# Designed miniproteins, single chains, continued (5), part 57

Each design is a single chain, and the fold is of that chain. pLDDT is the mean over its residues in the fold that is shown.

## One batch from the design tools (miniprotein)

Design m17972
Fold by ESMFold2-Fast:
Structure m17972 (fold): chain A 63 residues (1-63)
Amino acid sequence: SEELKKKIENEYKKLKEELRAQHPDMEDEVIDELARAKLIVKIAGSDKLTEEQRKKIEELLNS
C-alpha cells in the first residue's frame, strides 16, 4: 500500500511537470485538474472520467 501510494504520487508529479512544460503560462489549478484527469485514466481507466474531464483531456491533446 505504501509502495503503491508512492508510485501514484510520483506519477502525479511527473504529469504535472509535463503539463507545466507544455503550458508554462497555464494556471496551477488547471494543471492540477488535467494531471488528476490523466492520472485517473492511467489508474482506473477511461470509464471513471467525467464528460468534462474527457473534454479537457481531448482539448489539451488536440492543441
Scores: mean pLDDT 72

Design m17973
Fold by ESMFold2-Fast:
Structure m17973 (fold): chain A 88 residues (1-88)
Amino acid sequence: MNRSKGLFYVGMASFLNRQGRYEESIFYANMSILTDPNLTPRGHTEIGNSYMNMGRFDLARRHFTHSLDIDPSFTDARRNLAKVDKLL
């Protein structure tokens, strides 16, 4: 498990989400989870953000729920799940 490499990947995912490059963001978020499983809540939250911005609300909901199943205190996933539920 490589924490620094995982943090780089999830940082890239967050950056790409802000740039509207959602498919590339999903790729890097998945790489972060594979590289450092401790980043699973953050990685799934980034994937959920990408799907939400692509209008794939059902997929976004699944990823935010997965994040919360691992870490119920993950505030970004909780807020974004509530936002997605309003769009369904």
Scores: mean pLDDT 85

Design m17974
Fold by ESMFold2-Fast:
Structure m17974 (fold): chain A 76 residues (1-76)
Amino acid sequence: MELKPLSKEERLKRIEKVLQYLLDQGVITPEQAEELLKFAKENNMTVEELFKYLRDVLGVPSEVLEKAAAELLKEN
């Protein structure tokens, strides 16, 4: 609870932004994006855990994941 500056909503918005970027690139399906967002909400998934899942389970190329991460860095 203490020393956690990111709200659950802010974390989920970052995850949603990554998923929307991947959808725009045609790398994931809308169904996959919906499922991952729901899973992240229910399991308190971090952006790093999302990236591991995208790489290890869905086979998203590292170059695409790096571009998605750069989109988040523009926000910070």
Scores: mean pLDDT 75

Design m17975
Fold by ESMFold2-Fast:
Structure m17975 (fold): chain A 80 residues (1-80)
Amino acid sequence: MTKEERLQKLIEEIKNALDELVREADAAGLTPEQKKKLIEEFYKLAIESLRKAAETFGVSEEEMNRAIEEIKKYAEEKLK
């Protein structure tokens, strides 16, 4: 598996985890405010993990920033 494939797999795993978190929050009957806080907390941890992984994989700063933007945009969509 290449560095690019590893980064892409991590992005997909983060997106899947966000989808699951949203489903669990909805199933638990959380308010929009509680759901937003959970997603924001997860998003911060996911971005930290992504940065660390990108550094470990030897991914360029530009590619890392694109991945972060993709995750941020995806998380913002889940807050609606």
Scores: mean pLDDT 80

Design m17976
Fold by ESMFold2-Fast:
Structure m17976 (fold): chain A 81 residues (1-81)
Amino acid sequence: SSAVEEAEREAERILESLRAFLESNPDLSDLEIQALRDLALKEVEEILKEKNVPEEEAKRILERTEKGLQEVAEEFRRKRA
């Protein structure tokens, strides 16, 4: 459905926005990065609710988003080591 496709695109945009923000703010602590991840995930959850995405698709998008957020955070944590 178009709602699922829109939600997927918005989730990808949110991930890319976090990546760009971390690139611009290399001095962020692990705690601050975790807070930004939590905020990004909450934004995706709100989008899924607003677009009335079915539960199965919503769960899939959230799991993919969580994995993407973890990968982005791990990448930037490694750059600081």
Scores: mean pLDDT 85

Design m17977
Fold by ESMFold2-Fast:
Structure m17977 (fold): chain A 63 residues (1-63)
Amino acid sequence: SQLDAELAREQALQDTPLSQRSPAEVIELSQMLSKDTGEVVREIAERTGMSISTVRRMARRRR
């Protein structure tokens, strides 16, 4: 619905502060909550301004 689209935009704005947090904390949160790590890694990279490769390293999944 149209309201759901507006809520999604508000959530994106609320997630803006996450880009100012330590990357380790954000990645730890995503690892616990996410089932699709690849998609979450990309989203975190965009929000934190880091590369996808950097986010993956911080998730401690080298291999």
Scores: mean pLDDT 56

Design m17978
Fold by ESMFold2-Fast:
Structure m17978 (fold): chain A 112 residues (1-112)
Amino acid sequence: DWKEHLELGLENMKRGDYEGALENFRKALELAETEEQIREILGSLVELAKKLVEEERYELALEVLKEMASQLHKIPDKEIRERNAEKITLAGIAIRQQDKEAAIEALDSIEL
């Protein structure tokens, strides 16, 4: 059940198990059958990425962005895909530069 893995990922985040959170969100995405489900899980990945940036876990934050980018093809709306791909790219640039404020701004601009 995709929802069980989403809930497990959210619990992992609350415990500070960010690697476990990403693994469970990946499993949720593999089981997701609808655009609505995919958007909900991607929203949780945005929150995970923000938390990782706040805690300066930059390498794992980049892994989360890579997962998000790989899943955008599942969103049928081209304008939504392209807009969010641009924001993910900007967030990745900011994270690589260790610009926490710019990274959070880019992540906050993601609209799914």
Scores: mean pLDDT 90

Design m17979
Fold by ESMFold2-Fast:
Formats: sequence, structure tokens, C-alpha cells
Structure m17979 (fold): chain A 97 residues (1-97)
Amino acid sequence: METVSEEFYPSLSAKAKVVRTAAGVTEREVSASGGDTSVEVRVRESLDAAGERHIEIETHYKHNGVEHRYRVEIRLSAAGEVLSMRVEIDGPYLELK
């Protein structure tokens, strides 16, 4: 999420969680829920032996019992260059053009 509007704060409860794992993986989770709507954003970052960074952003959105899942996976070189980016929507794999 690029920005959070002030309008979300008075109507939704928000939680943030940061977890580190022994494998050099950092996981960050932000969730917000109110009424018939819930949003969960999970960001996972891992660093491999070659110095490549793997960033996974997963968004789970529910509204009135309808569930949407969006997943973005980014690979960065040790110099910060984008090596690949993939997007998944509602389970089927869709590549950005």
C-alpha cells in the first residue's frame, strides 16, 4: 500500500507485526478490519547467498464474503537492479506486460 487515508483510521482497527526468522527472512504484516471488510498485507524479504534480495508482497482483501488475493514477487540483484517481477491475482498466475 502506497498511502493510508485518514478515513481508514476512525473506522478500522489496524495491527502491525514484524517477525524475523533464523534464515535471514524478515516478515512484516499489517492487517485492518471493520464491519464487512478486512485487509491483510504481508511483506516477506529474504537474502540469498549470491546477495539477491527476494521480496514478496501478499494482499488478502475480503468484503461482504468476497475474497481477493494479490501477490507480487520481486527479485533484486545485490546492486538493487530488478531481475524479475511477477503478479498473481485470485490464484491464477498473470504476468504484467
Scores: mean pLDDT 65

Design m17980
Fold by ESMFold2-Fast:
Structure m17980 (fold): chain A 59 residues (1-59)
Amino acid sequence: KRLVRALADVPRTRAAELAVKKGDLLEVYQELEDGWLGARSLNNGKEGLVPASYVEEIA
C-alpha cells in the first residue's frame, strides 16, 4: 500500500483533481504521466489527481 502526505494546500481546479490540505494522507492507486498521481484521501474517501511534486512518500 503506497501512502503519501500532502506538503501544501492544493486547490481543485478541474473536475478530475483532488483538493488536499497540507498534512493530508493519501493512498496512491495509480501513477500517471507528467508527474500526476491518482490518489484517494484517507480523510474523506474522495479520489482524484494530485501533482506528485506536492506530496512526499511515507509508506
Scores: mean pLDDT 78

Design m17981
Fold by ESMFold2-Fast:
Structure m17981 (fold): chain A 91 residues (1-91)
Amino acid sequence: MLSQEQLDAIRSVAYSYVGDNIDDPQFQQQILDAIQQVQQNGPVPLSDSQMQQLGSNFTPIITAIAYVRAKNNLPAIKEEEKSGYALQVHQ
């Protein structure tokens, strides 16, 4: 489960991505797993192919990237860094 610090940070920087799903325990676990992966590999943008493969799992990944970037005082993720079919359709 996400800590209170992680929940507050995600609501601050990524609420537009997660909305009401942030209160779902399963979705919180997906975000926690994604944060761990992003911390190990670094906060990198996803390709169109990677976003298509993730489908509904894209939201936890982009949320994790936004959280890790904010935690490390990096610039917010810009639209250009989130290139992919899903974002082009749901912009």
Scores: mean pLDDT 62

Design m17982
Fold by ESMFold2-Fast:
Order: C-alpha cells, then sequence, then structure tokens
Structure m17982 (fold): chain A 95 residues (1-95)
C-alpha cells in the first residue's frame, strides 16, 4: 500500500464524516467508501488487510473531526505502519 493512497482515503473519509451528523452512520459510510476505494486500488490484497485498514481510517477520520488530534499526514502515516505490521503478521501465519 502506498502512503499517497492512504492520504487520499483519509481525506475522503473526513469529507464523509463531516457530511453525516450521526457518528455511527458517519463511521459506517466512511468505512464502506474507503473499503471500496482500497479494493479497487489493491485487488490482490487480502480482505482482512483491506477491512482492517478501512476500519482504522474511518476511526481516525472521526477522531480528526471531533478532536483535531491528528493531521491528515499523521493519520495516513499511522495507518501505513499499522497496515504494514498487519500484512507481515498475516504472511507469517500462512507459513
Amino acid sequence: MELEDLKEAVEEAIKIVRSIPDPAEAYRAAFDHVRKLLREKYPDLPDEVIDYTASEIAGLALDIVETGRFSVDEAAELVYEKTKERLELIEKRKA
């Protein structure tokens, strides 16, 4: 996964969260959108990795909108490291 694609996904998730007043509906909409975006860009990645990454991005988008704790760049870098670790763990388990 490329950092620039994760930045794009975080920005799109933030737009969705800002447009939907209910946090639970906002999370679900952001998750679904990011999941579709990542599957289109990375069709060969396991669903477990795509779903994990989409969940992390949706959660961080809510935190950014509610608290301002992270920049888009900081959130994307955090997701990049977490997704990389998750992928490495999945590869090790399949050995």
Scores: mean pLDDT 82

Design m17983
Fold by ESMFold2-Fast:
Structure m17983 (fold): chain A 78 residues (1-78)
Amino acid sequence: SEIDEVLKKLEEQKEKNKDNKGMTSLLDRYIEALRKVKEQGLEEELFREAKYMKLKSPVAIGEVAVALVRRQELAKLG
């Protein structure tokens, strides 16, 4: 699936940046957010938003996933 390809590319970026703890920490946040998107059934919404904003890079899509998951969690609080 499209989300699995993005996850694979983020894992590859994490491997390439193993010596950069700041970058690997950020990539871990993106990977976690994408997994939550899959768990919550938000894959279609994620890629709709990414397409609307013309975002193509795995890290940019990961950033959208973080925002999307945050909005979903805030909706559960009120």
Scores: mean pLDDT 84

Design m17984
Fold by ESMFold2-Fast:
Structure m17984 (fold): chain A 85 residues (1-85)
Amino acid sequence: HMKEELRKRADRVTKEMIELGLPELAEEFRKVVDELLEKGMYPAARAFIDAAEGIVEKAKKGLLTKEQAANQLRQVIDWARRLLE
């Protein structure tokens, strides 16, 4: 059930990104997670979710501005997208 656990974590992170006012990045993040999971790339999906989760938690605690969080999330999404090429 690793795929289910990763999907549940991705759902939570996606919701938190929307709550931070980053719905476009939330949509892109979820899309990339789903592609990684469909390709069976579980270690990459876990690393991607872990990274996004960390950025979102820092933003929620006021350690990152919305702009800083958006920039870091974009970098992590770009990294994960390159794995799908």
Scores: mean pLDDT 88

Design m17985
Fold by ESMFold2-Fast:
Structure m17985 (fold): chain A 52 residues (1-52)
Amino acid sequence: SNENILRISILKARILALQVEAQIAERRGDLDRAAQFRAEVDQLQREIAELE
């Protein structure tokens, strides 16, 4: 449906933002925060898989 296409696009944009934030956190030595961002990416990827 059109709703699923829009939601997938929003989730993909959020994944890209979280991946950048994870990389910044890791470069700053904040490994716990980087792991949290990566866990959020994994959750959003599961949501995309359910919509496709």
Scores: mean pLDDT 88

Design m17986
Fold by ESMFold2-Fast:
Order: structure tokens, then C-alpha cells, then sequence
Structure m17986 (fold): chain A 72 residues (1-72)
């Protein structure tokens, strides 16, 4: 079985709302096996959360890590 990891960073206006929306959308996809959302971290006024989704595409297990960043 092959494994692939996709990492993306997206700047958002509200990390809490964006994370909730993304989790709901990913959880609605039938190919998605799991979705997890990290705790919100704040550093120098920047809020960050990471959403990790794991999906199976045939014989490939795809992990998608999306980091949402809310800048001050």
C-alpha cells in the first residue's frame, strides 16, 4: 500500500469557524476514513489549528494536513 501526505497552509479570518466548516465538509466525504482537529494555539497574536484527514484512494492511503492561520 502506498502512502501520500499533502500539507497545505491557508490564512483565514476565523480559525474556529473555518476549522468547524472544514471538518464538517471532510466528514461528509465517503472516501474519508478519519478527520481530526488540533487544539488552537496562539503565538505572537497568530492563531493556528491543524486539520488532519485520512482518505483511501484505491491502494493509496492519503493524509491531508491543512494548517489554518488567523493573523492579527
Amino acid sequence: MKKRTIKTTVEVEDVEKAAAGAKAALSAEPSVLSVSVSAITTSDGVKTVTITAVAQEGDTLVTVETTLVQKA
Scores: mean pLDDT 80

Design m17987
Fold by ESMFold2-Fast:
Structure m17987 (fold): chain A 70 residues (1-70)
Amino acid sequence: MEKLEELKKRITEEAIERIRQHPDRAASISVAAVLRLVGEGLDLNYPPEEIQKAALEVLKAIDEEVERLK
């Protein structure tokens, strides 16, 4: 089944692609990405603390790419 690292990568890449198409929606896309990661992480039975760390890493990765696109 999907590993948390693989899930993080997939959700981050999807969010970045959406932000590239809709830069004005960056904040809402980032929030949606975090919510999706939390939901799917819980479905995979990962501990909440691991999901929280993964969510923060996803936000950081999105922020870094958004800065690169400016």
Scores: mean pLDDT 80

Design m17988
Fold by ESMFold2-Fast:
Structure m17988 (fold): chain A 95 residues (1-95)
Amino acid sequence: MQLTQEQLYQRIQQILEKAKDPSKLDEAIEELRKLASQATTPNQYTLIANTAIQIARIAEENGDYERAKEALELAYEAASRSDGLTQSQAEALLK
């Protein structure tokens, strides 16, 4: 099952909307992880990595460091399957 760019953007918007609710951060991360399992191209992994970074920032702003760590780990995993530039950027963010 191939994710179109349009479907990917729609799912990302829904996930980010859930992430704004602190009680739904774990659900947002789980949905993004499921979306990552459906990704097949470096560009799709780049979008997922960037989305995971945004979720990590939202979690940090809410003092939820556990979910922030989970989101950063997902960002790193997704970035490692994207292009080399995205991987290097993800490694820099984990410092």
Scores: mean pLDDT 78

Design m17989
Fold by ESMFold2-Fast:
Structure m17989 (fold): chain A 67 residues (1-67)
Amino acid sequence: MKLADGREVTIRDVEVAGEKRRLALITDPETGVTAGVLGPENTPEQELIDAAKAALDARLAARKAGV
């Protein structure tokens, strides 16, 4: 799914350590940086999208600060 800011997000149902979880994977098209957020199986899609956006923004900020 493409967000209003041009970033792409994919939501998948995954199994981690024997537990069913939902994974949101977000990619910044300008930098190619990705961030993933993992939640319980029944986490609402919008909540995962919001968390993934926050995680990507934090990762991009950390990369700028880490130089």
Scores: mean pLDDT 76

Design m17990
Fold by ESMFold2-Fast:
Formats: C-alpha cells, sequence, structure tokens
Structure m17990 (fold): chain A 89 residues (1-89)
C-alpha cells in the first residue's frame, strides 16, 4: 500500500540520518578527544557535548561539524515525527 511504502521510506531515511549523526559525533570526538571524554564522564548529552565543544574550539572544522550536527538532528526529529503520525493511522 502507499502508506506502507511511505513508512518503509521514512524508516530508511531515519537509519541513514542516524548513521550521519554517528559519523559527525565520531569526527568531533577525533578533533577534541579529551574534552569529549570529560563531558561524557560528567553525564552530558550529545547536544550538550557538541554545544560545549563548539563554544570552546573556534576552529572552522568544529564549527562546520556543529552546523552539520544541528541539521541532522533537526532532520531526524522531523522524520521521527512523521513516522509516528503515519503509524497512528
Amino acid sequence: SPLEEEIRRLRREILEATQEYVDIINKIKKLAPELYEKLRKEGKSDDEIVDEIAKTIKSPEIQSLKNEYDEVKARIDELRKRLAELEKR
């Protein structure tokens, strides 16, 4: 059915966006391993860790990764919202 095809498409897009999210976090961790580890041990969320690293390290690479992180997070949230709305039908 068209509904089942749309659900399968959204699930695939969520998986792909989640992989992009993981790749961005891994790149940030490679550029700021000590600060990443410190914030993780303090129990900070990924959002808090990325924000703190981007505030602390003003390199173009970190700022670019922060922008990519924000975009991917927004995309995942929108896709999950759409999936949840379709699964209620």
Scores: mean pLDDT 89

Design m17991
Fold by ESMFold2-Fast:
Structure m17991 (fold): chain A 79 residues (1-79)
Amino acid sequence: MEKEKKIEEAREKGRKEGEEAVKDPSRLLPAMAEVNRKRRTEPNLPEEEKAYLDAFEEVVRPAFDAYLDELDREIRERL
């Protein structure tokens, strides 16, 4: 039960840090790259670390996808 509380706190930290990253679109690409690299270089992540990364990615990924969609739209409109 206390482990679940620590996991929840890790998720909240991930969400907050993700929200800070999404305030600046230029930070989205390096943030996503870092998440992917951590997952590849550390296959035995503790549950707390995984919860943090999952929460961070849940915030950053939709903003990153929206950023790419907007970039694609701007390119098409300029053509």
Scores: mean pLDDT 74

Design m17992
Fold by ESMFold2-Fast:
Structure m17992 (fold): chain A 87 residues (1-87)
Amino acid sequence: MLERAKKLAADAKDAATKKSIAKAQELIERLTMMLTIQAIMEGRFDDADKIAELGATAVEALTNKSIAAAQKAIDEMVKLGEKIVES
């Protein structure tokens, strides 16, 4: 799971840098869904809520062309994903 999440995050950040907004949004949504499901399965409902909020923040930042803010939100999602996998 974590390896795939890190790959999705890297691809999303790359797409955001290339101004491929639709592709970046799709990858952020996939990352958000994957990490949220994992958090729920681990009983980490607070972390699931935070991941969903960060995913929404990343998508809003992309819509507003705030690439740095989108990348920051993606990085925070990956940090939460690492915490979830580490028990």
Scores: mean pLDDT 82

Design m17993
Fold by ESMFold2-Fast:
Structure m17993 (fold): chain A 58 residues (1-58)
Amino acid sequence: LSELNKRVLQELVRLTGSVEAALAADDSTIKEVAKKLGVSPSTVRKALKAVAEALKAA
């Protein structure tokens, strides 16, 4: 996973309280993380998809 994907997961876990809740994050939470990281909401969604795939492989 890229450093960006790891940072997206960490920030979402900080806001939602768990990895499971982070993966189920709503559009509002995604936009909040995107603003904090200086990326687009679509970049956060792509990072979440990559993280979810990596977690399924583990």
Scores: mean pLDDT 79

Design m17994
Fold by ESMFold2-Fast:
Structure m17994 (fold): chain A 90 residues (1-90)
Amino acid sequence: SELEELARATVEYLALGAANAERASAALAALADSTDAEALIAGLAEALGEEAGELLRKALEFEERFAKLDPEEQEKVLELIARLRAEVLA
């Protein structure tokens, strides 16, 4: 599903951030006062590559969609994220 694809991209974004914590933190800190999602995406892409920017874009879209789900659907999605985290870290 589209939501599963966005959830997977979010997990991959978090894994990339963990693996590149120093560079990712520096890039995001430089944009800390920006509320513009496109500026955050562009800044991360410049620091860590275009793939990192695209993963952030999908992670932000996932956050917006997740916030609109009812509590029962949110619980199911959190279970999916837990499984995807285990898969990505393996």
Scores: mean pLDDT 74

Design m17995
Fold by ESMFold2-Fast:
Structure m17995 (fold): chain A 55 residues (1-55)
Amino acid sequence: MSPIEELVEEARRALEAGESLQPVLERAAHVFMGDPDAFAAAVEAIAAVYRELRA
């Protein structure tokens, strides 16, 4: 699984459990340190899951 896919699955589990996304976002920032395009893609993928589950 790609790093972005792993973060998306982690975010989905956290949201379904009613937990904070803060640890997932912190991990994304660390994993994609020095790659702003990959970080932006990861944040958008996580945001898409958040919108899906909260809308």
Scores: mean pLDDT 80

Design m17996
Fold by ESMFold2-Fast:
Structure m17996 (fold): chain A 88 residues (1-88)
Amino acid sequence: SLEEFLERVASLASPLGARVAELVLRRYLADPETAHVSVEEVAEELGVSRETARKAIREAEAAIRAVGEEHPELVRRTAEELEAKLAA
């Protein structure tokens, strides 16, 4: 599930990285090519510096990839759940 995927990502990321991962994950699983949030968008939304935003984004992306590589079935299930929610 999306919740289980986010819990696993959160275990590998800082609290800020986990928040960024939730934003990135929805976009990443829907369309990997357009999934990235900009550094500027994250910095503005979370009220942090661009350097802090860059680190949080890299941390989130690394955690998402690690979970995806170890649990490909969970990635597939999470993508199906996101598609269902976007259609509703």
Scores: mean pLDDT 73

Design m17997
Fold by ESMFold2-Fast:
Structure m17997 (fold): chain A 80 residues (1-80)
Amino acid sequence: SLDELLEKALSLATPVERQTLEALYAGFEAMRAAGDREGVRGLVQLLREYLRALERDPSTPPEYIELLRRIIELMEQEAN
């Protein structure tokens, strides 16, 4: 589930990454509850840019990148 993937990603995240991911997920939940599909799409694009930045850092664990990709995929499905 999305919540299980999020918990696992948070366990691998640095404190800064954890704070960022929690804030983004809170925004996603609010937009989903409001039926704001365009807001969700915008958030997904921001998350993809965040993922690209992490991919450029060779110190980022591959498991964290894979978890974020799956989380983003599931969030995008909510926009469609």
Scores: mean pLDDT 82

Design m17998
Fold by ESMFold2-Fast:
Structure m17998 (fold): chain A 65 residues (1-65)
Amino acid sequence: SELDLAMAELVAAVAKTVTKTMEVEVEGDRITLHLKDDSPENKEMAAWVREQFAKLGVPEPEVVF
C-alpha cells in the first residue's frame, strides 16, 4: 500500500540520518541502501531496515557496499 511504502521510506531516512555512512535511493517502490563499508554497525543497520520492511510487507531493500 502507499502508506506502507511511505513508512518504509521513513525507516530508510531515519537509518540514513543515524548512521551518516549510508545513502538512500528511492525509485518508486524500490529502496536501495548504499553503505560506505561493511562494518558491523552498518550491517546491523541494514538488518534492522530489512526487518522493518518485512514487517510492513514491503520488498527487501537492495544493499550495496
Scores: mean pLDDT 73

Design m17999
Fold by ESMFold2-Fast:
Structure m17999 (fold): chain A 140 residues (1-140)
Amino acid sequence: SEEVEKLQKTLKEVADAIPGVDREEVLNADPLLEATENRYSVASKLAVALAYIDLGKKAEALAIMTGLRLDQVSEELAKAVLDYYGIDWDLVKHLTPAEKVRFVLLTKLLGKDPVKMAEEIKKNGLETLRKLEREAATVK
């Protein structure tokens, strides 16, 4: 289907940017089912979540994000996620790898400006991320 072709194309683009993605697994399986059933690595789950965000499939992205083990995110993986969206590392360098990825996922899922959200984090701390998480919980 056209929707499957769009997903496959977007997954290839994300997999090219994100280190540690199992491309064969992600491209040949039902990526939503496999990612939500915790069969994928953190990098592969992250790639699927980013692909659904880019396609505007917010509910599917949120389902994957809810099961994502952010404590397993490396600095290399976090940097790749920032670089994929052209977000300057210096804006969020004070955050942990998990917080950097959470920031990118929430900002992009909700269609917020990363520069404005980074300034809000500098002013109001991690409470900014908690507010974005509450807003994300209302996504349909």
Scores: mean pLDDT 84

Design m18000
Fold by ESMFold2-Fast:
Formats: structure tokens, sequence, C-alpha cells
Structure m18000 (fold): chain A 113 residues (1-113)
């Protein structure tokens, strides 16, 4: 399942970028990292749409993955808003974003069965 393997690679890349975002203190680097993370999240959403279209039997797992990516996107937007307002990353929003990506990766790896 090449689409699922690509999804797993994207989710792992998002995890690595989140870790870099947490460690970064440069505003320009943070903005670039958030942009890259959002682009990867969009690519993951496109793969989920393709999986749902080609494999209707995977609908339940795809819907769970979509929910996890939605929670990730909401947490990332909240974190970015807090940073824009305060100049600091919200650790609670970061932890929620990380947990959402970890859950998405777990479900994606179940699809490789």
Amino acid sequence: MELVKELVKILKEIQALLDRLRASTDPAEREALVTEILNLAGKAEDILDELRKKYPELQEKVDRLRAALGAFRDALVEMYRAWAETGQLDPAAFDRARAAVDEALKIAEELLK
C-alpha cells in the first residue's frame, strides 16, 4: 500500500518538524517550520481523500485519521495564534499537536497490516 507508506513518511516528517519548532527561538525559522508543517498536513489530507476514494472498506480508519489530523491542525493554529499574540509557543497547544500527530501515525501504521 504505497499511499499508506507515503502517509507514514509524511507524519514522521511532521513529528520531526514539530520537535524543531519546539527547539527554535528564531521567529523567521518558526514561521518557515509552521508553513512546512501545514503544507505536509495538506498533503496528508490529500492522501486520505485518495484512500477513501480507492478503498471504501478503509472508511472507518480514514475517518479516524482525518479526525486526528483535524485536531492537529486546530492545535497548530492555536499555537501559532498564541505565538503571534505573546511571542511564545503555547506548550499545551504544542502537546496537543504532538499527541494528535502521534495518534495519526499509530492509525496509519495499523493500515499497513
Scores: mean pLDDT 84

Design m18001
Fold by ESMFold2-Fast:
Structure m18001 (fold): chain A 103 residues (1-103)
Amino acid sequence: NMEEELRELIKELEELKKRLSKEDFILYLLRKLSEALKNKDWEKARVYAFMLKKVVDDKELTEEDIKIVIEGAFNSYYENEETTKKLAEGLEQIVAEEEKRRA
C-alpha cells in the first residue's frame, strides 16, 4: 500500500526533525533525496524534496501538503534519466560541501 508507506515515511521524518538540528535534518533529507533519485524511487524522492522545501522555508507540514505529495507520487510517470542523474550528482556535491564546512 503505497499511500500508507508514504504516510509512515512522513511520520518518521517528522519524528526525526524533532531529534535533529535543522542543519542535520536538511543534510539527512539531501542524502535521502539523492539516493531516492539514483534508485528512481520517484515517490520517496517527492516526499524528501517536499520535506526539504518545508524545512528550508520554516513551515510545518499540513494534511493538505501530505495529500499533495501522495497525489503527486501516483502521477510521477515523468521519468527523465539524464536530468535525474544530474540532479542527484548536484545534491551529492551540496551534501559533501556542507559536511566539509561542518568538519
Scores: mean pLDDT 70

Design m18002
Fold by ESMFold2-Fast:
Structure m18002 (fold): chain A 90 residues (1-90)
Amino acid sequence: AMEEVEKFKKEAEETLQKIKEEMDTLVANKASKDEMTAFVKESLETIAQILRKAKELAKKSGRYDVLKELEKQANNLVIYLSEAYKKGVA
């Protein structure tokens, strides 16, 4: 139903924002390369799971607008994590 899609969108956006904030904290605290590598790998799997669920919900609800918005946010976060990782391990 529409309420399920909107709730999922909000929870997904909160999860993506938390990943960004945790990466910022790791970089600020000069976390080890191993810690940053582990975090990025776990974050990418979490993002993949969010997008898989978003696609399932879009097929059932017709809310492909939510899928497209989450795909944009996820892509921006992946780019952000890549750049933060490069700076953190330099």
Scores: mean pLDDT 87

Design m18003
Fold by ESMFold2-Fast:
Structure m18003 (fold): chain A 77 residues (1-77)
Amino acid sequence: SESFEQGVRLGKLAIELAETYAKLHGEKLEKSEEVEGEVVTLTAKSSKIEVKAVVTPEKVEIEIILDGKKTKITLEF
């Protein structure tokens, strides 16, 4: 699905945001990618930033934790 592929790209952009933030703060970033059927979970974590993107055929959910403060963004297709 084109929507699913765009969702995966958005999730990867969220991970790149975490990479950029961690580099600016001299932090080491741990990344993981998990694929389970039509669900892709991307994570990136350092001491200062955590990002989790869950991509499904219906939506992308992006959770960002910055210095202990949490924000969640949902984009529906």
Scores: mean pLDDT 83

Design m18004
Fold by ESMFold2-Fast:
Formats: sequence, structure tokens, C-alpha cells
Structure m18004 (fold): chain A 63 residues (1-63)
Amino acid sequence: ALPADADEFIKQAARYLETTDASEELKKKLAEAIASGDRKEILEVEIEEGIEALERAVKKVMG
């Protein structure tokens, strides 16, 4: 069984995946990271997604 904090983190990542406007490539990477259960992989993909989300928000406001 996963530690309770790791399980909660994975559940939050899965919930986030449902609502994110991330590219299909990043959504796929996040889904694979969630399936692996590796917290480091999930965090790494979430950082990439966060950067992409900021870039999308900036482009939408500026363009």
C-alpha cells in the first residue's frame, strides 16, 4: 500500500488531469506518471504543465 500522503498526491494529480487545458502530449505524460505511482515523475510533469499553462494564459491575454 502507498503512504497516505503519496496516495492523496496521486489522487490530486488525477483530478487535475480532468480539468487541465494542457497539450495532449503533457496529458499523456501526466497520465503515465500517475499510473507509475512515482511522485518524482508526477512532479516533473506537473512542473512542465504549469509552465505550459502560464504560456497559454500569457498568449491568450497578449494575443
Scores: mean pLDDT 69

Design m18005
Fold by ESMFold2-Fast:
Formats: C-alpha cells, sequence, structure tokens
Structure m18005 (fold): chain A 83 residues (1-83)
C-alpha cells in the first residue's frame, strides 16, 4: 500500500534525523570541533541528496527538504563561528 511504502521510506530517514540531532548537541557542547562537524554535516547533505534523487513519495520528499534545510542552517552557523 502507499501508506506502508511511505512509512518504510520515513523509517529509513530515522537514522539520519538522529544523526542531525547528535551533531546539533555536539555543536552546542563542543564548538571547538567545528571543522569536524562541518565535514560530517557535508557528508550528511550528500546522503540526503542521494536519497532525494531515488525518492518519489511527496511526504518523504518534504521531510528530506526540511532535513536538508536544517543541516544547511547548522553549516552556516558553524562557518560563521569559524569566520
Amino acid sequence: SVAARTRAQLEELLPLAQRISELKKRFEENPSEAETLIAELQELLAQLDALEKRTSDPITLQVLENMRAEVQKLLEELKKLLG
């Protein structure tokens, strides 16, 4: 069913969502790790891009877009901290 497919695709996003939360926490606790966090966030963006290209479900695409925006916001905040 469409609902079961959407659920399966959203469940595939859970590890990525957890990773974003972990990186946010690490940024707040250890800003000195900024360069490492930037590299990990860039890798995460690449993973989100790859997943978006193989995804056709509108709900999953919306979630991916929101996750990308959050990761990009964190990257900009980290770059400002270093500059």
Scores: mean pLDDT 81

Design m18006
Fold by ESMFold2-Fast:
Structure m18006 (fold): chain A 88 residues (1-88)
Amino acid sequence: DRAEALAAEAERALKAGDLEAAARAAREALLLDPRNERALRVLAEVEVLTNPEIPREAAELALEARLAALAGDEERARRLAEEALRVL
């Protein structure tokens, strides 16, 4: 799976501290598979690390909202997205 290989590359880059390479590989994985949870989590972590004005809690809630939506739980997705906006 090309998307999963790119997501794994993104995780390795993140662990190495190469945030630009991590974001690039994660975005490529998401172009191939927009539902790739691993790539979504890498991008969320990069966003928190590169944007100190974004509270980690808000980024985590936004990620969980997107994952809930991808799983088909629209009510949970809406609730989590609203909570993320309140924390911002």
Scores: mean pLDDT 83

